Designed miniproteins, single chains, continued (3). Designs and how they scored, part 61

Each design is a single chain, and the fold is of that chain. pLDDT is the mean over its residues in the fold that is shown.

## One batch from the design tools (miniprotein)

Design m10086
Fold by ESMFold2-Fast:
Structure m10086 (fold): chain A 73 residues (1-73)
Amino acid sequence: SKIYLNFKLYDENNNELYSFEGEMNEEEAIKFFKEILKKLGLEDAEDEFIEKLKTFLKNHENEKLNFEIYLNK
């Protein structure tokens, strides 16, 4: 199954740093978010985030998903 992902990343001042929109399967989505977390230097949060993401994706197969991530102050 595939999901449609709309992803946006904002800094602490609400400026958009990155955006992505497209279709991907669960494995591609997991790979995508791992790459984003590594690029942002958030590897310490990777395992927890990916575990939650896997659970979320299992509950939301074939759905359109919108993710907005805000960097902490």
Scores: mean pLDDT 75

Design m10087
Fold by ESMFold2-Fast:
Structure m10087 (fold): chain A 82 residues (1-82)
Amino acid sequence: SFTVEVEVDGETYTLTIREGKNTFELNGVKVEVDTTGKSPRQLLLMGIGYILRGIGLELEGRIDEAKALKAVGKALMKVAEQ
């Protein structure tokens, strides 16, 4: 498992990512991520996907959900860097 610190819009989040099923609760928002069998490249692409979904939610005015997905996405990218 990897513990990483990420910053989103001036707020700092500490996430521990494990191989397998991960559940995060960030500012009351639940995010589930399955990392089973993912390569570093796949984790990077997954992280990018979560950031893009976060941007989409921000455009919908769903700011807390946007922050949560961006935080998870950044954490996955940091784990992919190893």
Scores: mean pLDDT 87

Design m10088
Fold by ESMFold2-Fast:
Structure m10088 (fold): chain A 100 residues (1-100)
Amino acid sequence: ALTTLEKLLLSLPKEKLNEAVATLLERVAMGHLLMVEAKASPARRRDFLARQTARVVALMERMEAPQELIDRFVAFAERLLDMSPEEALAALREEVARLE
């Protein structure tokens, strides 16, 4: 089932697509940071990122996001696995700034 946040994001007008994508980027990055802080194993962090990436891609497709934007999200999520918290926050800021 969709979460309340996911239902809200799907209800946004197309003019808010970049804001919705920024919210999804923040969710995935913050989830990754929490897993790192909790000392989760590399296998658990990989599994978390794979599941979140698939979920976000499905939401972006339902929002009719351009393929280029979906590809950028996937590339960002793939880089997160090997990033320190500081690197992940810097990468998140860069991707969000590019959506402005």
Scores: mean pLDDT 84

Design m10089
Fold by ESMFold2-Fast:
Structure m10089 (fold): chain A 59 residues (1-59)
Amino acid sequence: ADALYQQHLQVAAQLRAQNADLRRLIEERSPASKRSEALDASLQLGLQGRALYEQLRKS
């Protein structure tokens, strides 16, 4: 597989991991600031994944 496709898979895996971390933070009753930071990080990675997907569609 090409490097762009592999990068897309890595981003998807990281998004799943971040989602699991956010759920754990909620269950642990972590401060809202920590949950917000985790959510922001996940959102940024999601935007990166969307950009990679658009590049793959143009191929």
Scores: mean pLDDT 72

Design m10090
Fold by ESMFold2-Fast:
Structure m10090 (fold): chain A 71 residues (1-71)
Amino acid sequence: MSITDEQQSLIDKGFKEMSEAARKGDEKAIEDAKNKLIKDLTSLGVPESNATKIANNVAKAAKSKVEGEKG
């Protein structure tokens, strides 16, 4: 699966937003950022199933990074 520069830019922004929300412990903000990333990716022609999988992986990675910062 090839990710375009535009898709990668959206993923990077989503990861930053979700990481900031995770540091605050704001689960709603993480979910909102995830939903925004899904919509942005689908607007670029990514199938919703793939966009959802990407957004879930980004959210998981962001939470894991923040948990690593705590310990």
Scores: mean pLDDT 80

Design m10091
Fold by ESMFold2-Fast:
Structure m10091 (fold): chain A 97 residues (1-97)
Amino acid sequence: SEERREELLRRARELLERARAAGLTLAARTLELALEVLEKAVEAKDEELLERAERLLEEAIEVAEKLLADPDDKEAILKAIAVTVRAIGLLIELESK
């Protein structure tokens, strides 16, 4: 689990740099929010929230990779928005702990 988290963080940060360089603002913002959720979930020491944050980051990575390959992928755009909404929900839940 720890090794998996480190790999997710590494991949997400690499993709974030690439998304920013390519001017893909939606992909970059989605990754930034998913990373923030994971950082806060680690601090909260809540195992369920941590697992949910890791899954959200995996989805953000997948969506960012799709948008880097095709910035006009409407399905990927809609998924990025959905991931962003879910990230905001998790941030609210983390603040209530």
Scores: mean pLDDT 87

Design m10092
Fold by ESMFold2-Fast:
Structure m10092 (fold): chain A 98 residues (1-98)
Amino acid sequence: MKAKVLEKQLVTTQLGLKIAHVKVTEGSDEDLEKIAKEAVEMAPDAVYFESETDENAEKMRELAKKYGAKAAAAGSRNPRTQTRATFELTRYVLEALE
């Protein structure tokens, strides 16, 4: 099954940190690895992956770490996991400002 990127946003902060938000569907391991690698190349400082399932989002987070992201967070449309991922990413960005 071919994974699709539904949404891809890149933010460069005033301090030059590159942060990506990538919304991705489920798909093959090869497609997910390619998407994760490309996201980390675009935003090496922080990557946030959103997916339909917590399992797929967490898999993308682990792949981003494998490809050298300084911070990686994952969330699904489950409000609990999405809120936690947002807090973890925000904390990383604030710590990087010091």
Scores: mean pLDDT 72

Design m10093
Fold by ESMFold2-Fast:
Structure m10093 (fold): chain A 68 residues (1-68)
Amino acid sequence: GPLELYKKLIAKELGLSEEQIDKALEIVLANPDLSVEELGEIIAKELGLSPEDGRGVAEALRTGIAEE
């Protein structure tokens, strides 16, 4: 489905493991009321990414969930 496509795309683009993407997805699903920017900050901190890359992960996963 769309979520799996976005997970694979962002993982490949940023060189992230499946475990890192699954952790990011858990954060996104646990915080449905947070903005993409707020989620990006949490994901960046949790995965040791730049704020820009954390935001990219948050945006990709939010889009994949919305299109599912």
Scores: mean pLDDT 86

Design m10094
Fold by ESMFold2-Fast:
Structure m10094 (fold): chain A 78 residues (1-78)
Amino acid sequence: MAEEILEKVLSVASPETQKAMEKAYNEAKRLGLSDEKIMQALAKAAADNKDYKALETLKELAEEKGYESAAKTAEKLL
């Protein structure tokens, strides 16, 4: 579930990255995107803020949950 992954990633992210990821999450939800597309948006937000700890955590959680496309997106941005 995208919300659970968001909460775990936010716990390791910088305050700037937390704000960016929350905005990305809310926008993706408004657009009706799938959990996998939401995860991809979060990976981009972390990368745009150069928060590699948040990005690595997101990749690991996406792999564990089976969001293969999101995990690959995060890996590409690392």
Scores: mean pLDDT 81

Design m10095
Fold by ESMFold2-Fast:
Structure m10095 (fold): chain A 95 residues (1-95)
Amino acid sequence: DPKKIEEERLKLGKITKELLEEMRKIVEEAIKNGESPEVTAERLKELVEKKLKENDLSEEDKEALKKLIEGLVEDIIRHKDLQALLDLFDALLNL
């Protein structure tokens, strides 16, 4: 059913956008509060794991999102540039 495939794609897009909005808020608050990148990375991991458990995404889509977030968290720890990450989220949310 083509309509179900489109509904699933729209649902994935909405969940991804909501996740990005919540991640952006965490990074913005971390910058304002002088939080370490390592602590911020842990908060982002916890948020993502919670959201993936609460949503009815396919296991394949959950694994894909998890891998993307793990890469993002590793980048935060390596480069320690929360402002660049905030700017990236702002750009992605305006697509």
Scores: mean pLDDT 72

Design m10096
Fold by ESMFold2-Fast:
Structure m10096 (fold): chain A 78 residues (1-78)
Amino acid sequence: SLEEERARREARIDEIVALLDKKYPDLTPEQKEAIRKVLREMLELHENGQLTKEKVEALLDKYKLPDEIKQFLLDAVG
């Protein structure tokens, strides 16, 4: 169901955010929320077969995240 697909996506986002929080303990709550939004859009693009480095770079430009976080998310695509 659509609800099960959404729940699975949110569970993956929670796991990635927890990993990033452990690796980068200085992340603010606002930065963590921005990361959640980027990851949600990335997973939606991936589910539709549309996840590309160019689209991820455009999403990252929309949010003011530290360069280390941007690089981590870009590396996850390639």
Scores: mean pLDDT 79

Design m10097
Fold by ESMFold2-Fast:
Structure m10097 (fold): chain A 80 residues (1-80)
Amino acid sequence: SMDESYARAVLAEALRLLGSPDPEDRAEGAGYVAYLARHHPAVVAAHRAEILPLLERLLSDPDPRVRAMAREALAEIGRL
């Protein structure tokens, strides 16, 4: 569907942002993953193996906002 195609495009951008040198980008990326886990859980479940290692790395991020967003995203994925 168009909504699912859009969700996949948002996930691709979120994964790019999770690897950014900018902490604001990394926090935004984790926020998008949390959003997608709530609203498009099938898309996140299908890409869990790609997402989890990136979010787990961010639990040790120097920026506390990035750590908080990574915890939220992991909690949402854990509910799937």
Scores: mean pLDDT 88

Design m10098
Fold by ESMFold2-Fast:
Structure m10098 (fold): chain A 83 residues (1-83)
Amino acid sequence: DTQRQQDRQRQSEDDVRRRRDQSSNDYNNYQNIINQNKDTVTSQQRGNYRSSTSVRNSYDRWLRDRRDDFTSRRARGRDRAAA
């Protein structure tokens, strides 16, 4: 049934939008924490060639963790719908 497929797609798109909004808020909170502790993080990595990019590297790791969590939750939701 095409209508049922369209309804499920709409729900999936809505879920993606909600998770994007939540991810954006989590990102802003993380950025605020990093900005407050930027000098401390940089100081701890003094003498490291990548000290100037330490904040970016931390953010990249956080993004990967969030992506993995998002993918895992989506898979579980799909399994529950199939059951």
Scores: mean pLDDT 55

Design m10099
Fold by ESMFold2-Fast:
Structure m10099 (fold): chain A 71 residues (1-71)
Amino acid sequence: MIRAVPRRVREGEEPVAEAWDEETGKPMKITRIDEVSVSPDGRTRLVRYRAESPENPGDTVDAAVLVEVRP
């Protein structure tokens, strides 16, 4: 299964999550990022993104991840 690996993001960084294939551990290319929602304190963001398999160009998966932003 394809799994988003959440990372702690500093304030001012893009809310980019690394996408990894859960079975193989291989990194996947992120091709699109959409920010969905922000917590009331601004410390947590729900980010949707699209990732592409490097083995199959054009084979994409849509995923979501919670990103913690440190002030």
Scores: mean pLDDT 63

Design m10100
Fold by ESMFold2-Fast:
Structure m10100 (fold): chain A 70 residues (1-70)
Amino acid sequence: HMEKLDEASRLAAELYQRLKQAKSDEERTKIINEAKERLVKELGLSEEQADALIKMAEQGVADGENPPTP
């Protein structure tokens, strides 16, 4: 249980870094498709769970790291 969540979090972090480095929508789409396949096939997540993690990673890239203002 916990071990699979740790692996999913690691893949989500890698996805975030790759999405941040992607220069085009085509590159982003390929990165997302690869991550989804890995999450579903290697970790046994449902497509819905994989999509949720991917959306969280995309949201992190879109929003950026916004530390709390002092």
Scores: mean pLDDT 70

Design m10101
Fold by ESMFold2-Fast:
Structure m10101 (fold): chain A 71 residues (1-71)
Amino acid sequence: MLEEALEELLEAAELLAKNPKYRDQALKTRKLAEEAARYARENPEVAPAAAEGMRRIAEGMRRLYEKAEKE
């Protein structure tokens, strides 16, 4: 659950980072997600919320990447 959500976010961040316009934002988001995952591993009660947040951010990054490719 949490690890799968983190992997989805990291993949989305890698796609977005290929666009120089969004590279810095994508890399910062990746670091924040890894920090959040570390916290959630130590505090399992927040893991479901962290996983949901990561999936929503990953979806947003994928949509942003797709929009940038069309422009």
Scores: mean pLDDT 83

Design m10102
Fold by ESMFold2-Fast:
Structure m10102 (fold): chain A 115 residues (1-115)
Amino acid sequence: ATPEDEAVYRRQLERAREALPDAKGHGVAEENGQRAEVLLKYDIERDELLYGGAAVHASDRLVAEAFAQALKDLIDSLTDEEIERLKANSSPELQALFDAGRNGDADAILALIRR
């Protein structure tokens, strides 16, 4: 990547990290199982916070990579037991998002969000 692409990636990563904790905190969910749905809905409904900022100077892939890293950091903050509970009560699509997030797989996350 060029130095300019690296700078854009860093800015998008910081934005994604800021968005994900806020989404988690704004959930009206009573149970931990609903936290994943809040995160997914927040990202999709507030796409402009992550992808709307990926103007002419950033590819969708760089934005997806930044989001994948932020999501991985968030998932790594959860216990294995919490992740198992979230997966058990989640749709197949949300389970796939957790697996992609764990691996930092930006291509998989981008495919899920664009669905």
Scores: mean pLDDT 52

Design m10103
Fold by ESMFold2-Fast:
Structure m10103 (fold): chain A 74 residues (1-74)
Amino acid sequence: DELVERLLARSELRVERLADGRYRAEFVDRATGAALAVGEGETPEEAVAAARANLRAAVAAEPEAVRAYLDELE
C-alpha cells in the first residue's frame, strides 16, 4: 500500500509504558509531530502491531484524505 508506506517512511515510532503496565505505540510524523496512528497492548510488540493495524485501517477508511495530507506536506 503506497499511502501506508509513505506515512511509515516519514514517521517515527514511539513506544512507552503506561501507568497501568500496558504499552502504547505511536507513529508520529517527524516533520509535524502529528500522531498518525496509536495502538496499545500488554507488550511493546502488541502495541506496535495494534498501531500498524490502526494506521492501515485509517488509510483504508479515508485514502483520499491521507493522500491530500501527504501532498500538502510533500
Scores: mean pLDDT 82

Design m10104
Fold by ESMFold2-Fast:
Structure m10104 (fold): chain A 97 residues (1-97)
Amino acid sequence: MVAELQAKAREIAAANVEAKLEELEAKLAAGEDTFEIEIEEGTSQAEALGLIAAWAEALERLGLLEKLEETGGELEVEEKDGEYYVKKGHATFRLKP
């Protein structure tokens, strides 16, 4: 995977987590212990995996991720001209209560 693409994904994920902090706090206050992100159709497999890793890292850094090992997700990918792209994808993170 391209390190530059992974660094970009981390930056985007961190900014998005910070922007969604109030939403995450509201979910935790409501007794929800999971947070799910959708991976947009057409995202490359490399970008999708980088984004999931970046979200997990950002949530852990903010003290919101309870257990990395309980992070779930599914990526359904399709091949186009020798590259793999997400047809359907999501990631689910266990939040720290």
Scores: mean pLDDT 69

Design m10105
Fold by ESMFold2-Fast:
Structure m10105 (fold): chain A 90 residues (1-90)
Amino acid sequence: MAQVISQEVRELKPGDVVTFTSTFTAPETGTYSFAVVLLNEDGTIVQAKPAVEKPVYAKKGETVTVSATLTIHESVKAGKYTIQTLALKL
């Protein structure tokens, strides 16, 4: 199950370097992967990056801080995008 743990709207252009920091509190004990995704106005993912190199084990109620740096790809048109940090229980 994937969960959106943070989202924000930013104006971005190709070559922009942006850092995202999100705090996740595990709703249940398990192993979690994290990603940052960039969505256009249609809700289509245009760029994605893993936010962690390997999955993280977390107990219910444990807090994980996730930080990732994303360089906006040249194929991404300048404009407004929704950035989401996602947690996926494996």
Scores: mean pLDDT 80

Design m10106
Fold by ESMFold2-Fast:
Structure m10106 (fold): chain A 68 residues (1-68)
Amino acid sequence: SETERMIERIKETAKTDPGVAEALARMWAAIYKRQGRLEDAGRILVAAGEALGNEELKKEGEELIKKA
């Protein structure tokens, strides 16, 4: 799926460019939120938070999933 493909891209990017990975995750989450796809937006942010060790980003994603 699109979401799974984006998660893989974010995980790969996080290994070399953590700032770019965060920006990519936030961009895709914003796109999904505009489409009303809150669960997909949340899944992207949780995956990015886990890959980056960013607990705040992970929490933002978890909150979006709860609202979906």
Scores: mean pLDDT 86

Design m10107
Fold by ESMFold2-Fast:
Structure m10107 (fold): chain A 88 residues (1-88)
Amino acid sequence: SELEKLREALEKVREAATAIDNGDYDKAIEKLQEAAKIVEETDSPWGKAAAEVLKKAIDALKNGNFSEAARYLTAATLLLVGGILELE
């Protein structure tokens, strides 16, 4: 279901945040790519918006822009949580 996809993507984003906290940026990028793939093919506007923001977070991490990446991760988390709450 769309709800299950949003929950799975949110878990991947949480795993990415943990990886960033540990300085494991390669693992963080991997987890964010997994999250983006899950939600980019959803019919949910929340999921589609989250996919776009997650791709921006990945680009920021790849470019060493950690402050920008943190802002995009916060935005993606809020979009995913918003979608989950709306679909309940």
Scores: mean pLDDT 87

Design m10108
Fold by ESMFold2-Fast:
Order: sequence, then C-alpha cells, then structure tokens
Structure m10108 (fold): chain A 88 residues (1-88)
Amino acid sequence: MVDEARAGYAALPAEDQERINEALREMIEVAGPYSDKLSEEALKKIEEAAREAQERLLEALIAGDAEAAVETLRELTETLKKVIEEEE
C-alpha cells in the first residue's frame, strides 16, 4: 500500500505534487509549535485523526486523486487546530 501510494504520487503532475506538499507544509506549521505541549488526551485524539487521514491519503494517492489527497491533509490540519484550541 505505501509503495503503491508513492508510485501514485510520483505519477501525478508536478503541479498536483506541489499542492499536496503545500497542504502537508501547512499541517506541519500548525502542529510543530505544539508537539511538546499537548496533553495525553489531545495526543490520542490527534493519533486517531492522523491514522484515519493516513488511510484516506494512501487511498487517494493510489487512485491518483490529488484533490482528495489535499482535502484529506487540510481536514487533518483543521482537526489539529481544534484539538490545540481545546488545550489553550
């Protein structure tokens, strides 16, 4: 599955690869400052959301669906923001 997802990503147009990379960068920017500050409960919520998002992302990449991949990453970013806001 992971190798098939990588092949799917590599087969995408450069513009679509850049869109996915941008969405991933946005996610990292949201999560990065708080990685050491989140409670155990918040981390469990994030781990569950990340697991679900990873499965959806892999399926989207295997299907060559860049739009679904970007949407999945943005949805995960939104979940991260909500969890972080609950901690603050």
Scores: mean pLDDT 77

Design m10109
Fold by ESMFold2-Fast:
Structure m10109 (fold): chain A 81 residues (1-81)
Amino acid sequence: IKLPTLEELEKLVKLLRDTSLSSEEIYAQMSENAKKFLDYLMLVAAMNNFKLSVKQLAEELGLDYEKYGPLLEEIMRLLGF
């Protein structure tokens, strides 16, 4: 899986924050890389019973916590984790 850029994660956050969009519409507007990343994120979180901290999740995903942490925290919150 190709790691998402900060720009890709910022676009994902904006999409997830859009209250006019359904979950289906959000998923349809995501890039293929973003879909694969989200699926992998969900798998890693679920395998750890959703008990990983954002820092631990970033480490497991191979993301720099200092750069990606705030966006990853927002994504997890918007997904209901």
Scores: mean pLDDT 77

Design m10110
Fold by ESMFold2-Fast:
Structure m10110 (fold): chain A 72 residues (1-72)
Amino acid sequence: MLRFTDQRGAEVYLSLPELTDDAEVERQAREALRLIEEGRPASVGGERTLRALVRMGEGDIDPDSIRTIVPP
């Protein structure tokens, strides 16, 4: 499970299986971004969704926080 914290201190967890549908990845990332922007906790599925979330929220999400996630 991957976890990171955005620039606002909201925690985001990868708790769902990796998504293979690009449209679904974008949708889930967009929903997670909205929750983070509102200061709410969010969960995203898989590494692809996490990358999409960081790309969409580069102003609010610290991309370096992903680099600090220690693999299990």
Scores: mean pLDDT 54

Design m10111
Fold by ESMFold2-Fast:
Structure m10111 (fold): chain A 96 residues (1-96)
Amino acid sequence: MIKRRPISPEELAAWRARLDALMEKEFEKAVKEYNLSDEQIEKLKEGIEAVDTDPAKAAQIENELLKSKSKEDFLIALLIGTYALARAVADVLERA
């Protein structure tokens, strides 16, 4: 049976650190596999930063990228959306 217990601040910090490390690794892998340009990498960074600081701006960036005919722009939008989901999951785990 699953035991429900409060998550300690230390355990929470460890979970968040693991999530951040995993996401960073996956982003580096995607950049390398798809040969993203410096401009595309900058757009990805801007979108990721916006998820943490200005979610409305993040949504606008994602929407504009999804309107592009570029495969790479679609990939960047997907990565931004995935990071937003990962952050939302981490926030739920912090409150569970």
Scores: mean pLDDT 72

Design m10112
Fold by ESMFold2-Fast:
Structure m10112 (fold): chain A 60 residues (1-60)
Amino acid sequence: AAAERVRDALLQNEAALEGTSVEEVRKKYADPEKQAELDARAERLVASHRGGLAWARAQG
């Protein structure tokens, strides 16, 4: 889904800011509550930003 790409980009950005790997950040979001919050943020970005998907693709 569209929100999945934005979510992955958010994880990559957080990993870069923390100076760690995407895998470490992903473990942090292994909690269902944390995943729900991340998914909600990704959905909000897709809905609010016309370029949200393009931004997510650019991040990887």
Scores: mean pLDDT 72

Design m10113
Fold by ESMFold2-Fast:
Structure m10113 (fold): chain A 71 residues (1-71)
Amino acid sequence: MEEIRKEAREFAKKLGEELGLSEEQIKAVEETYISTYLALLSLGLSEETARRIAKRVAEVNAKNLKELAEK
């Protein structure tokens, strides 16, 4: 649990810095990563697979947040 929170935060911060996201948008990306990971674990997926999918979902979310802010 704590390890995934740290990973999600660092991942979201890195993406936010690259994409110029606000602090609130970075937090949304972090929460998307965590919630996706936990949902996949609840479905019986391995921790490794859940992390891989959660990263992809968080990346898509970050790009969508940037595009919505620019329109």
Scores: mean pLDDT 81

Design m10114
Fold by ESMFold2-Fast:
Structure m10114 (fold): chain A 147 residues (1-147)
Amino acid sequence: NSAAILQQQREREELKQQLEEKIERLRKDYDREVERLLKEINKALKNNDIESLQKYIDDLLMLTNQTLGELAKLAADALAQGYYDLAILALEAAIEVAKQTIKILEELLKKTKDPSLQKQLQAAIEEYKELIERFKALIKKLKELQK
């Protein structure tokens, strides 16, 4: 029945639109909170307030991990339904968030002289780089599974 095929195509297009809107919301919320945290981080750096700097770096890493977790969940939900293209879309968004965060952490690493903060920032940078490579490997595998 041609009507059933058209309905499935419409449902897939609606799911794609909903996913794109959820990704856009997550990224806008992330960018807004990152901007707020960077203002506080820059103030702490200027005042040599290591305690506040540590707190805001921890808040930034927590926010990033929460955002990446939500994007990974969107990818997993799409995979469970067999929508490999939608899973790839969510994983690509997660890679872009991780890349954005790495750039921020690399800039902070250049500005801080505290050895404990330098070690934490470097560890987080390497963890996000490894996560990007894992997501890229998964995207490659999903593209190979698409017919």
Scores: mean pLDDT 89

Design m10115
Fold by ESMFold2-Fast:
Structure m10115 (fold): chain A 100 residues (1-100)
Amino acid sequence: SSEEEEVLALLREAAIKVNQALDLILEQTGDWEKVEKIKEKVAGKFDRALELIEKGDVEGALRELEEMLEFLIEEARKYNVDEAAELAEKVREELEALRK
């Protein structure tokens, strides 16, 4: 469906921006163990979103992506990596636009 195509496009953009945000957190903190734990949770949410899209659950996929972005924004702010938070917030704005 067109909705599935829009969500897949959003997931592709999210993957790019989220990886950029994670790289910024690593660069600022130097804490690879901490960043690996963030990556693990983020990857888990992406995998769940993809599984839900395969099952035709568009709303479930958007919810998983929203939870992932909120988590990443909070982690970025916790470590004072404003640029990483801004990247995740841009994806969240695009997600909200798809729901309206």
Scores: mean pLDDT 86

Design m10116
Fold by ESMFold2-Fast:
Structure m10116 (fold): chain A 66 residues (1-66)
Amino acid sequence: SARREQIARVAENKDDRDLVIDTLQTFFGLSREEAERIIDGDAEVEQEVLARLEPEHQALLEKRLQ
């Protein structure tokens, strides 16, 4: 997915990584550790987070990661 690849590339820069982490924490209620693992491509943590979100928030996070 183009967005996930873009997020991973942006996350190579510390300041940009922190902005993405802040966005995930603020809008989806993720912990910093969960946000970092999702940015780093941890599919296991991503699936655990998606499973606990309401359907509308799940769809928004999926679009954010695409």
Scores: mean pLDDT 72

Design m10117
Fold by ESMFold2-Fast:
Structure m10117 (fold): chain A 109 residues (1-109)
Amino acid sequence: GDELVERVLEAARRLQEVLERMLKDGITPEDLAELREATSEFIAEAMRALREGVSPLPGDELLKYIREIAELLLEVSKAFRAGDQEKALENTRRLLEVVREFIERIEAA
């Protein structure tokens, strides 16, 4: 039980670190690839925890976070491809806020 919850939390913290780096120097194609990889790993670990019945949050709440994180990743990607660096950074900040809230919610449980 605890190991799967720890993996979800570790994946979320890794995603947080990627987002924090992206906000310092502007967004590159390499940053976007790393963000996609970190997000996919987070979703995979969260879905594993749900499957094993050891979710750190109620299943519906965890799925809501997964969906919101995935949707914000798409918005960052869209803004970047459109050359809208300001929107890409704004959506990256929003994604970071959601990830931080998720981590705090688990640590408070």
Scores: mean pLDDT 87

Design m10118
Fold by ESMFold2-Fast:
Structure m10118 (fold): chain A 107 residues (1-107)
Amino acid sequence: ASVEEIAEALEKVAKKNPDIELKKVSENEYELIDKSTGFRGTIDLSKKKFTFRSGNDKIIITAEIKDGKIEIKVEHPDTPEDRALTEVLLERLKEFLEELVKELNEL
């Protein structure tokens, strides 16, 4: 997908999800806030890199598109509470990415 197609899909996902606040920061960068979870995203379209953070910045999830694959890296403290929160954030991220892919396929 082109940068323009990804940008259009992102704006459509945000419009359909009132809990998601999307802000264009530059030509290739977006910021996302999930008001329901406090989850924050930074999207770099030129790098095809998505960085998502918990509200307390203890959990960082990075998704990057390389060679037609989505590579996910997760960083979190090794506690039961942080592991449980990480699972919730990963589920939310998967929902967001599935909706994004759906909008891209409808363009």
Scores: mean pLDDT 77

Design m10119
Fold by ESMFold2-Fast:
Structure m10119 (fold): chain A 60 residues (1-60)
Amino acid sequence: GAPKDPSKLTVEEGAALVLNYLQLANVPVTVQNAVSAAKAAGFPESKHQAIAEQVLKLAA
C-alpha cells in the first residue's frame, strides 16, 4: 500500500477516498459518516468538513 500521508492529499483526493470507503463498507453517504471516515483515515480536522461536503457533491 501507499504510505499514509493524508495531509498531502487534496480535499478532492480525500473526498474520493472517503466516498470509496463508505461505498465499500456499505455505509450511508452522510456528512456525519464522511467526517467519521475522514477522521479514521487520519485527515487533519481542518479538512474534515470540506471533505464531507465534497463527498456529498460526488455522491449526488
Scores: mean pLDDT 77

